Designed miniproteins, single chains, continued (2). Designs and how they scored, part 25

Each design is a single chain, and the fold is of that chain. pLDDT is the mean over its residues in the fold that is shown.

## One batch from the design tools (miniprotein)

Design m4896
Fold by ESMFold2-Fast:
Structure m4896 (fold): chain A 64 residues (1-64)
Amino acid sequence: KVEEKLELVRTTAQAALDSLEGVRDALPDIVASLRKTAEELYKEDPEAAKEVQREIDRLEAAGA
């Protein structure tokens, strides 16, 4: 379900942000996983895909 995927994305992104120093080396893989989820969601719910993209943008900004 789209809602379950969004919740997983939100949880993953938040965990990465909260533990950024500990997950710094894994950040590119996390972003790649979230991009894949956004592409899958875009077919079912473009607005949900945009929310995933915002989380990706936040993680990339925090990791820079």
Scores: mean pLDDT 76

Design m4897
Fold by ESMFold2-Fast:
Structure m4897 (fold): chain A 109 residues (1-109)
Amino acid sequence: MRKEEALRLLVGTVGAVTRQALLGDAEGAEATLRATAARLEELGFEEAAEVLRAAAPAVVEAVRAGDADEAIRLATEAAVRAAELIGGPEAAERVRERVREAVERVRAG
């Protein structure tokens, strides 16, 4: 299912951005968000892709500033908003929960 692929991609993206933010990898965070936006567009979710593109500058700036918590917060908000556009409030809540778990796993490792 294209929707399930897109929602899994959003969760994986926040996990990757969390790792990149903790490492201070602003360029990696930008590349991850851009790649995810491009893939969402290929899957037919243009509005969700635009949410990630619009959020990318603020996430990247937070990583450059050394504010990993702000970068993770912004990436999470963008992913949840994108999920709502893809599958409605239920999908947004599912992605919020899975993102919380993914962030915790990255922080623990």
Scores: mean pLDDT 89

Design m4898
Fold by ESMFold2-Fast:
Structure m4898 (fold): chain A 80 residues (1-80)
Amino acid sequence: DEVRKKMEELFEKYKPLLSKEQQERAERELELTFKRIEEIENDESLTPVQKELLKLVLKISFEGELYTLVQQEKRKKALA
């Protein structure tokens, strides 16, 4: 699954920019999103195109969460 691989690559790329707690949060979000992807793949009511679009939306949402976590970490460091 290309979408799942890209999400793992994004997590590894952003991981060094995150605190340990933020890394654990991002890992849990990644695992939850993978479960959602599996549910989408198993949904017989969806066309192949709809499944691909929904998986891309989940990837974009996950990237947005990683960005938010990085910005939160930068804000905390600015207050120290």
Scores: mean pLDDT 81

Design m4899
Fold by ESMFold2-Fast:
Structure m4899 (fold): chain A 57 residues (1-57)
Amino acid sequence: MRLRITGVEVNADLVQALLDAGAEILSISPKTLVVETDRPAEVAEVVARFGGEAKEL
């Protein structure tokens, strides 16, 4: 499943937390990521901890 992540400041801690949650990073920008994951609920929880939101593409 592809998720678009917004409402975040992209930093090394967020990227590492997403990788630890099993997400594959497809694109990265300072305020937005697109990831592929089979664990969308865990990725959404990580994103929420960083103050952002995750939306299915």
Scores: mean pLDDT 85

Design m4900
Fold by ESMFold2-Fast:
Structure m4900 (fold): chain A 81 residues (1-81)
Amino acid sequence: LTPEQAAEAEVAIYMIQGAVSLKAAERYLKKGNIEEAKKAYQDAVDSFRKAAEVARQAGLEDTARIAEEGANEAQSKLDSL
């Protein structure tokens, strides 16, 4: 892998982790497990923020913006609980 390909792969992994954590949080909320939902939303925020940071360092500005939007969405949901 080139450094650029490695960065793109790392961003993809964090984006997937963020999406999985968001889905887990939604499932926990459906069951009324508020504390587990909060943890899952926090995991989503952390994963999307890591994706945004890696994307910025690699010069992937559009990807970084999308990752930040994901983090902001997860943070808003967390703040509403």
Scores: mean pLDDT 88

Design m4901
Fold by ESMFold2-Fast:
Structure m4901 (fold): chain A 69 residues (1-69)
Amino acid sequence: GTGKVWEWTRRGDVEALIEALSDEDPRVRRAAAIGLGLLGDPRARPALEKALSDEDPEVREAAREALAT
């Protein structure tokens, strides 16, 4: 579920959120992209750029928004 992703976002756990971008559930990948965008940590940039090519259009949109700052 996405609840763990929001907890990682609250704690600033960038590495866990980067791992969650590879989750089997597109809802988890979307939540991870949003969380990484909220944190703005540059370590996430390569993983978010990869997420721009995700199979799910909502994940791609979340990655675009996360990279826009």
Scores: mean pLDDT 85

Design m4902
Fold by ESMFold2-Fast:
Structure m4902 (fold): chain A 96 residues (1-96)
Amino acid sequence: MKELARRGLESAAEALERLAEELRRGEADPISAQFVILAAIADVELAREAGVISEETAEEIIRLLREAHRAILEGDYERAARYLEEAARLLREALE
């Protein structure tokens, strides 16, 4: 479970970084973007259960991902990209 959770966080960080780039370039589909964010939230919750990430860090990442989702719904893709980049940074830090 711990190894699966770590791989999930690595995959989530990569997906969020890619999504941020796509949003900045106007290439992201908003529906697909929402799916990527929801999948990342699920990976963070699994990692919290597995003890790979602290509860405090998991809550902060989930908060950033929910803010990114809100920004996408409002059409503010630049703001969404910034939240996704910060969430990915925290995911990378949690893996050290």
Scores: mean pLDDT 86

Design m4903
Fold by ESMFold2-Fast:
Structure m4903 (fold): chain A 81 residues (1-81)
Amino acid sequence: SPVDERFVALAQEDPELALELGRIRDRAAELLAAGVPAEEVRARVREELAALVERLGLSPERAARVEALLEATLAELLAGA
């Protein structure tokens, strides 16, 4: 998928960041599979992303790029649920 290609590209640039985002994706998928409402899952993903951006000291440009990737990931997960 286009999302998987973006994760592969990120892993080549920053494997640790790609791994952390992959963990957020996996938790989101588990919550959706458990029947947690989409709005609650989205709020949790945004909270986890904000904490990651602060912890890793990501620039605004990098933060926007990873936010866009997670939003695309959530859209793909919700379409598959």
Scores: mean pLDDT 84

Design m4904
Fold by ESMFold2-Fast:
Structure m4904 (fold): chain A 71 residues (1-71)
Amino acid sequence: SYPEEASRLGDEGGVLYALGRLEEAREKFEEALKIDPNYAPAWRGLGEVLEAMGEHEEAEKYYEKAKELDP
């Protein structure tokens, strides 16, 4: 199902992030959000990727969105 697909893409993004493959991690989290824009872990994952890439202000916005969806 689509919710399971979003979760799978989020898991893949997390693994890629842990490996330092930031651009690929970003793509997986963005794909997850295209399927389920309310999937809080993907918003948080994108925040972590952006922070690792030096985009601290943008990362904060994504963390706030994740907290809004899953406080």
Scores: mean pLDDT 85

Design m4905
Fold by ESMFold2-Fast:
Order: structure tokens, then sequence, then C-alpha cells
Structure m4905 (fold): chain A 64 residues (1-64)
């Protein structure tokens, strides 16, 4: 089973949440989601897929 597929789903979900927050004018949510996406990408680049997924999940929970 492919961990990269799961990672891609979380990245796409965060991108959608960023777009939604921008359309609503929620600058705080946009900033938070962009910072979270940066951390996710850093963890992924380091080969820490579990950490990247955890960061994405926590960020998405806060963007409700």
Amino acid sequence: MDEEIDYGVYVLALAVDIAAARSQGNEEEVKFAEEALTRVNQAFDEGKLDEAKKIAEEARKKLK
C-alpha cells in the first residue's frame, strides 16, 4: 500500500481549505494553512512521511 497516495490526499485537502479560507477572507486561516503546508513539505523532503501526515491532519482539524 502506498503512503505517498495518502500524503497526496492530505496536501490536496489543505490546498482546498486554503482556497476556501481565501474566498471567505479568513486571513488567519490562510496563514495557518500555508505554514502547515510548508512544514508538511519539509517533513516529506526529509522522508518523514508519518510526520508529514500528522502535521497535515492536525492542521486540517484546526481549519474547521
Scores: mean pLDDT 73

Design m4906
Fold by ESMFold2-Fast:
Formats: sequence, structure tokens, C-alpha cells
Structure m4906 (fold): chain A 70 residues (1-70)
Amino acid sequence: SLEEVVKKFLEFAEKLDEPTKEIAIDRLELLLKTESDEEVKKKLKEFLEHLLPLATPEQQKLIEEILKLI
């Protein structure tokens, strides 16, 4: 569900350093206000897939959990 994706994404964002954390949260908020549920999931998937090779092992685990929900 979109609710579970959002919850897990916010959990992931809490593990990020500033200013990346604030940017990630602001982007999610904008997507939720402007896009359909399907488009939000698609854009979050693309964003997370781009981050995966740059992420720490702990962050990779959280990203993979979110991608399973999409």
C-alpha cells in the first residue's frame, strides 16, 4: 500500500544526514500533494534505485524493504 511505502520511506529518511534528510522528506511531501498514488510509487522506486549503489549496507536493507512494497 502507499501508506506502508510512505511509512518505510520516512524510516529510511531518518537515517540520512542533513540536508539530504530534509530534501528527501520535502520531495516525498510534494509528490504526495501533486501526483497519483501510482506515480508516487513509480517516482519513489526510481529515486531509491538510483540511491541503492551509493547507500550504506544499513540503508540498502531499508531501500530493499521499500522496493518490495512497490
Scores: mean pLDDT 81

Design m4907
Fold by ESMFold2-Fast:
Structure m4907 (fold): chain A 75 residues (1-75)
Amino acid sequence: SELLKISKELAERAFELAGRAFDAIEEGNLEEAEKLIEELRKVVEEAKKRGAEYAKRYGEGLIDVLEKALEQAKK
C-alpha cells in the first residue's frame, strides 16, 4: 500500500525529530527543543495532507508528550 509506505516514512521522521527534541530538553536547550517540535508539527501536517493516518496519530502523540516535557522543564 502506497499510504502505508508514506505513513512509515513520515513516522520514522517523526520518531527521529522527537528523539532529538527529548535530548534537547534533557540538555536544557529549550529553544532547540521548541524548533524540533515545530518541525515535528510540519511532519504531522504533511501526514494530514497525504492521508497518512498512522503517521498523523503517531506524530500528534509525540507532540503531546514533548509539550508536557517542555512545560515541566520550564518550571
Scores: mean pLDDT 87

Design m4908
Fold by ESMFold2-Fast:
Structure m4908 (fold): chain A 74 residues (1-74)
Amino acid sequence: MAEEEVEKIDKTLDKVIDNALEHRLEVRGLPRPPDAEYEALRTEMRKRAYQGYASLARDLGEEEIAKLFEEKAK
């Protein structure tokens, strides 16, 4: 059920990224960037997170999960 685990992580990651970006703007008093720039930031953070998850999964010997994370990072 690695796909279900990845889906759970996917939903949690989207929430974490959105919350982090929103609070980063609030804390620094920065205006919200244009939609295209904001989506590019979300995409970059998402890819970096999945690359990290894939690396961790490989260290733990979870090759199937690692491959799913690598696919999401592309």
Scores: mean pLDDT 75

Design m4909
Fold by ESMFold2-Fast:
Structure m4909 (fold): chain A 61 residues (1-61)
Amino acid sequence: SKQQQIAELRARIGELSDEVARLMDEALASTDPARRAELTAQVQRLVDEINRLNDEILALE
């Protein structure tokens, strides 16, 4: 159902948001510039995916 699809998308956004927070904390704690760059790139990809999922939810409403 449409409601079930929205619920699944929201759950996935929640998981991705938690992962973003974790990676951001790791990046801020890291003194290794290569590791910080890697973590920052991962965060950017996850944020882009969250934005796409939010657009998908909006299209379903």
Scores: mean pLDDT 89

Design m4910
Fold by ESMFold2-Fast:
Structure m4910 (fold): chain A 67 residues (1-67)
Amino acid sequence: GPADEELARLAREKGLEAGLSEEVAERAARYILEGRGDQAGALIAAHDPELAVELGEKARELRKRYG
């Protein structure tokens, strides 16, 4: 849905800015779009735990706005 689409875009964008590889950023975005947010969070946290927390907070905000 719209929340997952925006979160996937943010995960890719912020992941690349944080220095994650394109492969990791795209895989995390794909997990989000597939409803596998827990796997996306675990993948991001393995590379950048602070970014994983930031995106988790953004996910809550987006779900509140769109759902």
Scores: mean pLDDT 87

Design m4911
Fold by ESMFold2-Fast:
Structure m4911 (fold): chain A 54 residues (1-54)
Amino acid sequence: SELEEEAYKIGLLLDKGEISAEEAQEKMLELVKKAKNDDEAQRIVAAFMQGANE
């Protein structure tokens, strides 16, 4: 989903040191608020984790 793609990009930016952990947390909280259900929220967090581990 588009939210998962955005979460992955946030993870990549954090991994590269282009944003702070605080900025990543704020951006991720906004994405999770847009989730339709817990399953989508879980996928958003998983996408972020994948980006952060590149």
Scores: mean pLDDT 84

Design m4913
Fold by ESMFold2-Fast:
Structure m4913 (fold): chain A 59 residues (1-59)
Amino acid sequence: AREEAERLAKELGVSVEQIRSLGRLAEDLGEAVAVQYAQRDLGLSEEQARRAIRIGRRL
């Protein structure tokens, strides 16, 4: 989980902590809200946001 998150963070130009926060946001408010936040705050595409959320939920 952590190694995969580190690899994804490097690929997307974000931090592992941001990936973890997206996973928590998805658990608290739902995946659609977390996707919107990732697109607005991190500049990620919808697919990139969904990948980050999947990994973040495992952290």
Scores: mean pLDDT 83

Design m4914
Fold by ESMFold2-Fast:
Structure m4914 (fold): chain A 84 residues (1-84)
Amino acid sequence: GDLLRAIALVLRAIGLVIDAELLKEKGGSREEYEELIREAEELIEEARELLERTDDPEVKELAEKAIELAEEAVRLAREGLEEL
């Protein structure tokens, strides 16, 4: 159901933040940062779609958290690109 989808989106977003931090520490390539940004932007759109269609407050809170985390991953990856 939508609750499990929202939980999965949060877990994926956490993974993207971890990946962005690891790329910044190890030195990521332009392609790796661009790939992470694409994945994060796809997740944001999926979470926004869920947020628009749900009336469940728990699903809304989780979808909003997934968006916030994915936006943080994009921010970190963009900073990594600027350092190249």
Scores: mean pLDDT 90

Design m4915
Fold by ESMFold2-Fast:
Structure m4915 (fold): chain A 111 residues (1-111)
Amino acid sequence: SAARRAVEAGARGEPITIDEKSLSYGELVALIVGAAYAKARGAEVKFTVDSITITDVAPGAPPELKVGDKISKEQLEKIIDEAARQIRETGEIDMPRVEALLVEAIKEEKK
């Protein structure tokens, strides 16, 4: 999966290309984590899509999120940059903070 490739590339500090138009919420979170680790290690993260649509929302996802919700490339870049900053400064990602940013970004797309 795209999320698995991103996590593996992130662990190695390798470049990541985000070309998926549709992901489950869990895959989107994994993609953000992988891309953030890659970026924290100085690798390039490229987008070939303008937005990603959520196709599935598993138990444990924020209750505000629904199937069909979209996040823009610009909002994803901001979230990845913030997670990468956290990794550089603390060595880890504040997942509750990242998920809060995802909810805010998706709510903005609905306006």
Scores: mean pLDDT 81

Design m4916
Fold by ESMFold2-Fast:
Structure m4916 (fold): chain A 76 residues (1-76)
Amino acid sequence: MEELQREEDELLEKFKKAVEEGDVEAVREYGERLTRLGVEAARELFKEASEEERERVVEEVRRHMERLLEAAIEKA
């Protein structure tokens, strides 16, 4: 979990810089990586939960990240 958090923090910083600079390609690349890390973190955090509950949370995280990525690309 902590290792994933560190990778997420580093990617988030690069993602913010890409958005600020209008680098759409970098925003898409780092956004996709952040989405993957978010899904992995959700699976790890809820690994003791039921399969149905875990997949529901993962799906919510994925949808939320997709919306954020779409908005970031539109602004970049």
Scores: mean pLDDT 75

Design m4917
Fold by ESMFold2-Fast:
Structure m4917 (fold): chain A 66 residues (1-66)
Amino acid sequence: MWETAVRDAVIGGRPVRVSVTLDTDTGVATVSVVDKETGEILLTVEVDTSDFEKAFEEAIKALEEK
């Protein structure tokens, strides 16, 4: 089953939308970070987790390291 959560955030002064699509059968989350002003995809990562909060945290860390 697919579950989707969306969270708005500001990272480095940039308004972004973080979308997590979680496959609850496999425990894999796909996280996409999109610039809310331009619609540009800043990051897409897959995280081996069934926890939305962990997926959000890992995506934010990856974006901050860029």
Scores: mean pLDDT 76

Design m4918
Fold by ESMFold2-Fast:
Structure m4918 (fold): chain A 58 residues (1-58)
Amino acid sequence: MKLSSEEGARKAEEVGTRAVARGEVEKGIEQLKELLKKSEGEKAHRAIERGIKSLESL
């Protein structure tokens, strides 16, 4: 299922926040990479990529 740009960006923020809060960094990165494949639009892709980089720098 393809997510809209707005929906993809929102889910990226949710996944990133949860990963940090729960200490599930590797799981969060994997989920964000899957969201990148399913999401459309530059806004969503930028939000997801930022989330991945943030988690990788922890």
Scores: mean pLDDT 77

Design m4919
Fold by ESMFold2-Fast:
Structure m4919 (fold): chain A 68 residues (1-68)
Amino acid sequence: SMEDDVEALVHLLSEVLGLDREEAEAALRRIAAESKSREEFRAKLVGYLQSQGLSPALAEQIAGMIRD
């Protein structure tokens, strides 16, 4: 589910990549609310991850973990 995807990503971004948990959760929930499809969610997620300093390749790899 989208909720499970958000929680898993928040954990990855905060615990593994060192991003602020509260800010990451707020950003991901906003992206989920603004997205009309999983493809749109992945596209917005890639943009967000790059804004946090991740390379395009790593951002796409993480977004690719999102199931249809």
Scores: mean pLDDT 78

Design m4920
Fold by ESMFold2-Fast:
Order: C-alpha cells, then sequence, then structure tokens
Structure m4920 (fold): chain A 74 residues (1-74)
C-alpha cells in the first residue's frame, strides 16, 4: 500500500537522521529529515527533529518555523 511504503521509507530516513544527530552530524541529519518530509509531509516528528538540528547549527529562526509546523500537524 502507498501509505505503508511512504511510512516505511520515511521511518528509515528518520532513524538514520537520528543516528546522524547522535554523531553530531547536524547537516546530514537535516538532509535525512528533509527527505522524510518530502515522502511523508504529515510526519510531525520529522519536522520537530529538523527544528532541533537547525537549532544545533544556530539557525534559530529556521528551528522555530519547523517546531511550529510540527505542532500544526500534530
Amino acid sequence: LQAEIDRGVADIAIAVGNLAMERKDYEGAIKLYEKAIEIDPEHADAYRNLGLAYRQLGEVEKAEEYFKKAEEIA
């Protein structure tokens, strides 16, 4: 099913992004979370984690935008 395929691929991208965050590879994590939201635009956790990664890079305004998107979706 399309929804199952999208969720599976998005979940893998998020899991790898989370590993990048633990390794402090915030740029790599951002790319993976962006991939996840391209696949599943309603994935609130991906937006929240993207906000956390941008905050770690000092891009506070970008982080705030993604946190707001995560709350709107959830």
Scores: mean pLDDT 80

Design m4921
Fold by ESMFold2-Fast:
Formats: sequence, structure tokens, C-alpha cells
Structure m4921 (fold): chain A 58 residues (1-58)
Amino acid sequence: SRRDEYIRIMRDSAKKLVDKYGFDNTQLLQDFVDRLRELARTNSPEEVRKEAEKWLEE
């Protein structure tokens, strides 16, 4: 389902954020996930994935 696609994207993106910044910045992780959830309300799974990838690229 579309809901399962959003959950997978959020989980995979959160894992990448943790791998990059570690677990000691829980606020950064929470803000990142909350932003993806808000984006998921108005955007497709593919659009949410693209935005998450942009935020993880530096």
C-alpha cells in the first residue's frame, strides 16, 4: 500500500541520517522524521524520497 511505501522511505531515510550523524542528536532525527511525515501529507512517496535524498546530500 501507499502507507507502507511512506513507512519504508521514512525508515530507510532515518537509518541513513543515523549512519551519517549518529544517535546522540535525537532532536535532529526527530525533526527530520517529522518533516518527512508532514511532506507525506501532500506529496507522493517518490517526491518524499527525493526530498529526503536532497536533505542527506551535502
Scores: mean pLDDT 76

Design m4922
Fold by ESMFold2-Fast:
Structure m4922 (fold): chain A 85 residues (1-85)
Amino acid sequence: SARAQARSALVMQGMELGSQGVKAAEAGDYETAAKLYEEAGRLFEQAGAHRLAAEMYENAAKAYEKLGDKEKAKELRERARQAAA
C-alpha cells in the first residue's frame, strides 16, 4: 500500500541519517551527530517506529552531553521516554 511504502521510506531515511550520526560521533563531531540523530528520531516517529525513535533521541542526548548541553540532553531523554511509551 502507499502508506506502507511511505513508512518504509521514512524508516530507510532514518536509518541512513542514524548511520551518518554514528560516523560523525566517531569522528568527534558531536554537533553534527546530535542534529543527525534528532532528525532520524523525527523520521522514525513519523513512521511509527517508536523503539528506533527512542534510540535516536537517546543517542542525540549523549551527543549533547559531550557538547556540555545538559538541558538539551534532558529534553531529548524525556522525548525518548515519550516515544517509547
Scores: mean pLDDT 90

Design m4923
Fold by ESMFold2-Fast:
Structure m4923 (fold): chain A 59 residues (1-59)
Amino acid sequence: MSPEERRRLEGEELIALGRMAKAVGDNELAIKQFEEAIKIAKDDPELVEEAKKEIEEIK
């Protein structure tokens, strides 16, 4: 597995965790997970935009 592919999977996992936190009302944890996803998947513009959208929906 390439380093880029690994970072994408980690980013997707963090977005999933953020969505779960958001669903149970833990907005602080959700934002932290989405911010970590942006940091890890910074080279994947689609994942970055998805995570940013999730953060904006919470704020």
Scores: mean pLDDT 80

Design m4924
Fold by ESMFold2-Fast:
Structure m4924 (fold): chain A 65 residues (1-65)
Amino acid sequence: MLKQSFLAFSLLAEALALGVDADIEIVGDKIVIRVHDAAPEDIERLRRRAEELSKETGVEVEVYE
């Protein structure tokens, strides 16, 4: 749970830095990012960052549009 909270906060900060409007939720043992209106290239950047952090932490991260 603590690891997921830190990761969720980091992903929220990344989304804000990229200008992506998204909801970030902890669902069980994974993190779910729901992207609202954003440019496809910015969604792709967020998705890559989520994949990197998922590999580093072992926490599952899913990105939905």
Scores: mean pLDDT 78

Design m4925
Fold by ESMFold2-Fast:
Structure m4925 (fold): chain A 66 residues (1-66)
Amino acid sequence: SADELIEAAKKLGFKSVSELMEAVQKKFPDLTPEEAARRILKEKGVKDPSKATVEEQLKALAEALK
């Protein structure tokens, strides 16, 4: 949801969801945010990244942007 995106952005020190999305695009220019999240989950050894919730995907993006 939009609220989950706003909360994730704030936890990372971003002022808005737009800044979070810009950081994701800068680090993963060839991927959508959803594709970037799935790639990160796969690299962490998650067996079924497609079953990840929106919250789990946002947490994965958050950890990658530290």
Scores: mean pLDDT 71

Design m4926
Fold by ESMFold2-Fast:
Formats: structure tokens, C-alpha cells, sequence
Structure m4926 (fold): chain A 78 residues (1-78)
């Protein structure tokens, strides 16, 4: 388990259903898959994708659940 060594603490696990809006991404990625990190536009919060797929709109940077999605919130230790 590498999360403790990476300087992050585990926050809440979040679940989204297919078609639900997740939020606004800090940068464009066409698809996020399990093991990818979703960085929120607030610049403070990151989420590790545990299950499912997330799509980001290249124009609005709006992130939407392409399938049922589970994400783990990652919070900086400082």
C-alpha cells in the first residue's frame, strides 16, 4: 500500500452512478480509469479512481461518470 508513503491521507470514499456529474477537473483527460487520479479544479482535492470510468469534457472540463464509479479522496498531510 503506497498511499501512506506518498504523503496523502485517505479521506472519504465517494460513489457516483452512470451519468452523474462529478465536478470540474483541473485539466483535460479524455477518460479516467481505475488507478488514475482525478484532480479537482479547486487545486486542493484529488481522487483515486477505484472502479469505473470518468469522462472529462475538453471545453468545460466537466467530469461525468461514464459508468458507476467509486473514488477515494486523497488529502495532503499538511
Amino acid sequence: DTLEKSGYVLGEEKEFKKGEKIGTAASYQSVLKPGDVFEAADGKTMYLILEGEVTVDKTTLEATAATDVKMQELISKD
Scores: mean pLDDT 76

Design m4927
Fold by ESMFold2-Fast:
Structure m4927 (fold): chain A 56 residues (1-56)
Amino acid sequence: SVEEMLEKARELLKQGQGAAAAVAGHEAARYGESIGDEEAAKLGRELVREGQAAAS
């Protein structure tokens, strides 16, 4: 589910896996868009940005 995708991205971010968190966030955003969940899509996109920032 999109909730589990978002939780996975957050957990990866907490573990310092920024690149992996960005990938998971992107997957969550795409899935959220496909099911019409704009809030989940927005959260996924935010997790992409945070993951990319943490990776650099």
Scores: mean pLDDT 84

Design m4928
Fold by ESMFold2-Fast:
Structure m4928 (fold): chain A 55 residues (1-55)
Amino acid sequence: SKEEVEKAIERAKKLVEDGEIDLALDILEKAIERMESLKDEEGVKKLKEEKEKIE
């Protein structure tokens, strides 16, 4: 779970650096949905914080 959150954030950050903002947001949103299904509240919070930074 923690590793999945970290990988999603890392992937999204690289996509933002490449100018692929829409794809980065898509990956974060998908990861949020998955963490919510797993009841990983801490993971959801971290992913939402990264999404807000891209907005």
Scores: mean pLDDT 81

Design m4929
Fold by ESMFold2-Fast:
Structure m4929 (fold): chain A 71 residues (1-71)
Amino acid sequence: SFEELKEEAEKLLEELRELAEKLPDPTIRMVALESVEELEKQLKEAKTEEELKEIIRQIRRAIDSVRKVLA
């Protein structure tokens, strides 16, 4: 459902924020946190399940990118 996807996206966005805050370089961390804010805005504006699924895909890709930097 839309509500279930929205809750999943919110949880993933919180995970992304926590990972981004752990980035050691202040400039890279700032850029990553700006990306989190943009995804949060997209999530608030989402009106369809397809939009939420796309946002979830983007958040998961961002999580993977941040994890590569932290490795």
Scores: mean pLDDT 87

Design m4930
Fold by ESMFold2-Fast:
Structure m4930 (fold): chain A 85 residues (1-85)
Amino acid sequence: SLPSPAELARDTALLALAVLYVTAKNQGKEEVAKIYKEGMDRVAASRDPAEAARILRETAEKVKNIDPEGAKLLERQADQLEAAA
């Protein structure tokens, strides 16, 4: 009844996006928060680990000049999803 490696990687990525979203929202960074929320909604709707990884990399690209640390975190999550695919 434990999740698969791919499912666990996706759930970990969703948690990372949720933390980034809440952090940005609490800091009044509405545009960055919106990007993270859109990424979170898209990953949650995905059933394919490769698609989820692509969404994370797209989200990282959108924030790389605004939140470089958040972008690097999402790139690491994408690497984990690709390894689990």
Scores: mean pLDDT 88

Design m4931
Fold by ESMFold2-Fast:
Structure m4931 (fold): chain A 57 residues (1-57)
Amino acid sequence: SINAPVSKEEAEAALKTLEELGASPELLEKAREAAEAGDQGTLGVLLVAAAVNKAVS
């Protein structure tokens, strides 16, 4: 759920998904920072950004 606490495993899965979507090194760096902070909202935004970039590219 979007309102659930962020686990490190969930954050790591999100980082892997971002890499598979072809996220830039800069986007991956932001995702690492969000993962370290446990910020699910920021991770969600970065995942959407990577998916949109992949679709447009």
Scores: mean pLDDT 73

Design m4932
Fold by ESMFold2-Fast:
Structure m4932 (fold): chain A 71 residues (1-71)
Amino acid sequence: SNAQLEADRAAMTEAARSLIEDLKKKIEEGKVSRKDLNAALTAYLLASFAGDEQTLAEAKEVIEKIEEKLK
């Protein structure tokens, strides 16, 4: 059972990292929208459930950058 929990956490971390990398590219291109904010919040939730501190911190930074660009 613990092996399944570890696999689920790893999958959530990888999904969050993938979203974060895609969002970083959009931020650099200046093409962020409200939809991208939702994707960033999804990455934050995935990282939070996975318990990965580094990915969670990166998700928070991406959220802040998107919010700043949407002002």
Scores: mean pLDDT 86

Design m4933
Fold by ESMFold2-Fast:
Structure m4933 (fold): chain A 63 residues (1-63)
Amino acid sequence: LIEEARELIAEGLRALGEGDLEKALELFKKALELLEKDPSTPQEDITAVRNMVKELEEAIKKK
C-alpha cells in the first residue's frame, strides 16, 4: 500500500510538472485513499497529500 501510494505521488508530481492538473489531482486522490487505508502512515504525510488535493481542486475550478 505505501509503495503503491508512493508511486502514485511520484506520477502526480510528474503530471504537475507537465501542467496536467486534472491528472495530478486524480493520482493524488488515489494515493491519499491508499495512505488513509494504511494505519502505519504518518499523519504528516496524509496532511501533505490532502493539502495538495485541496489546492489542485481550487486551481482547476478557477480555469
Scores: mean pLDDT 78

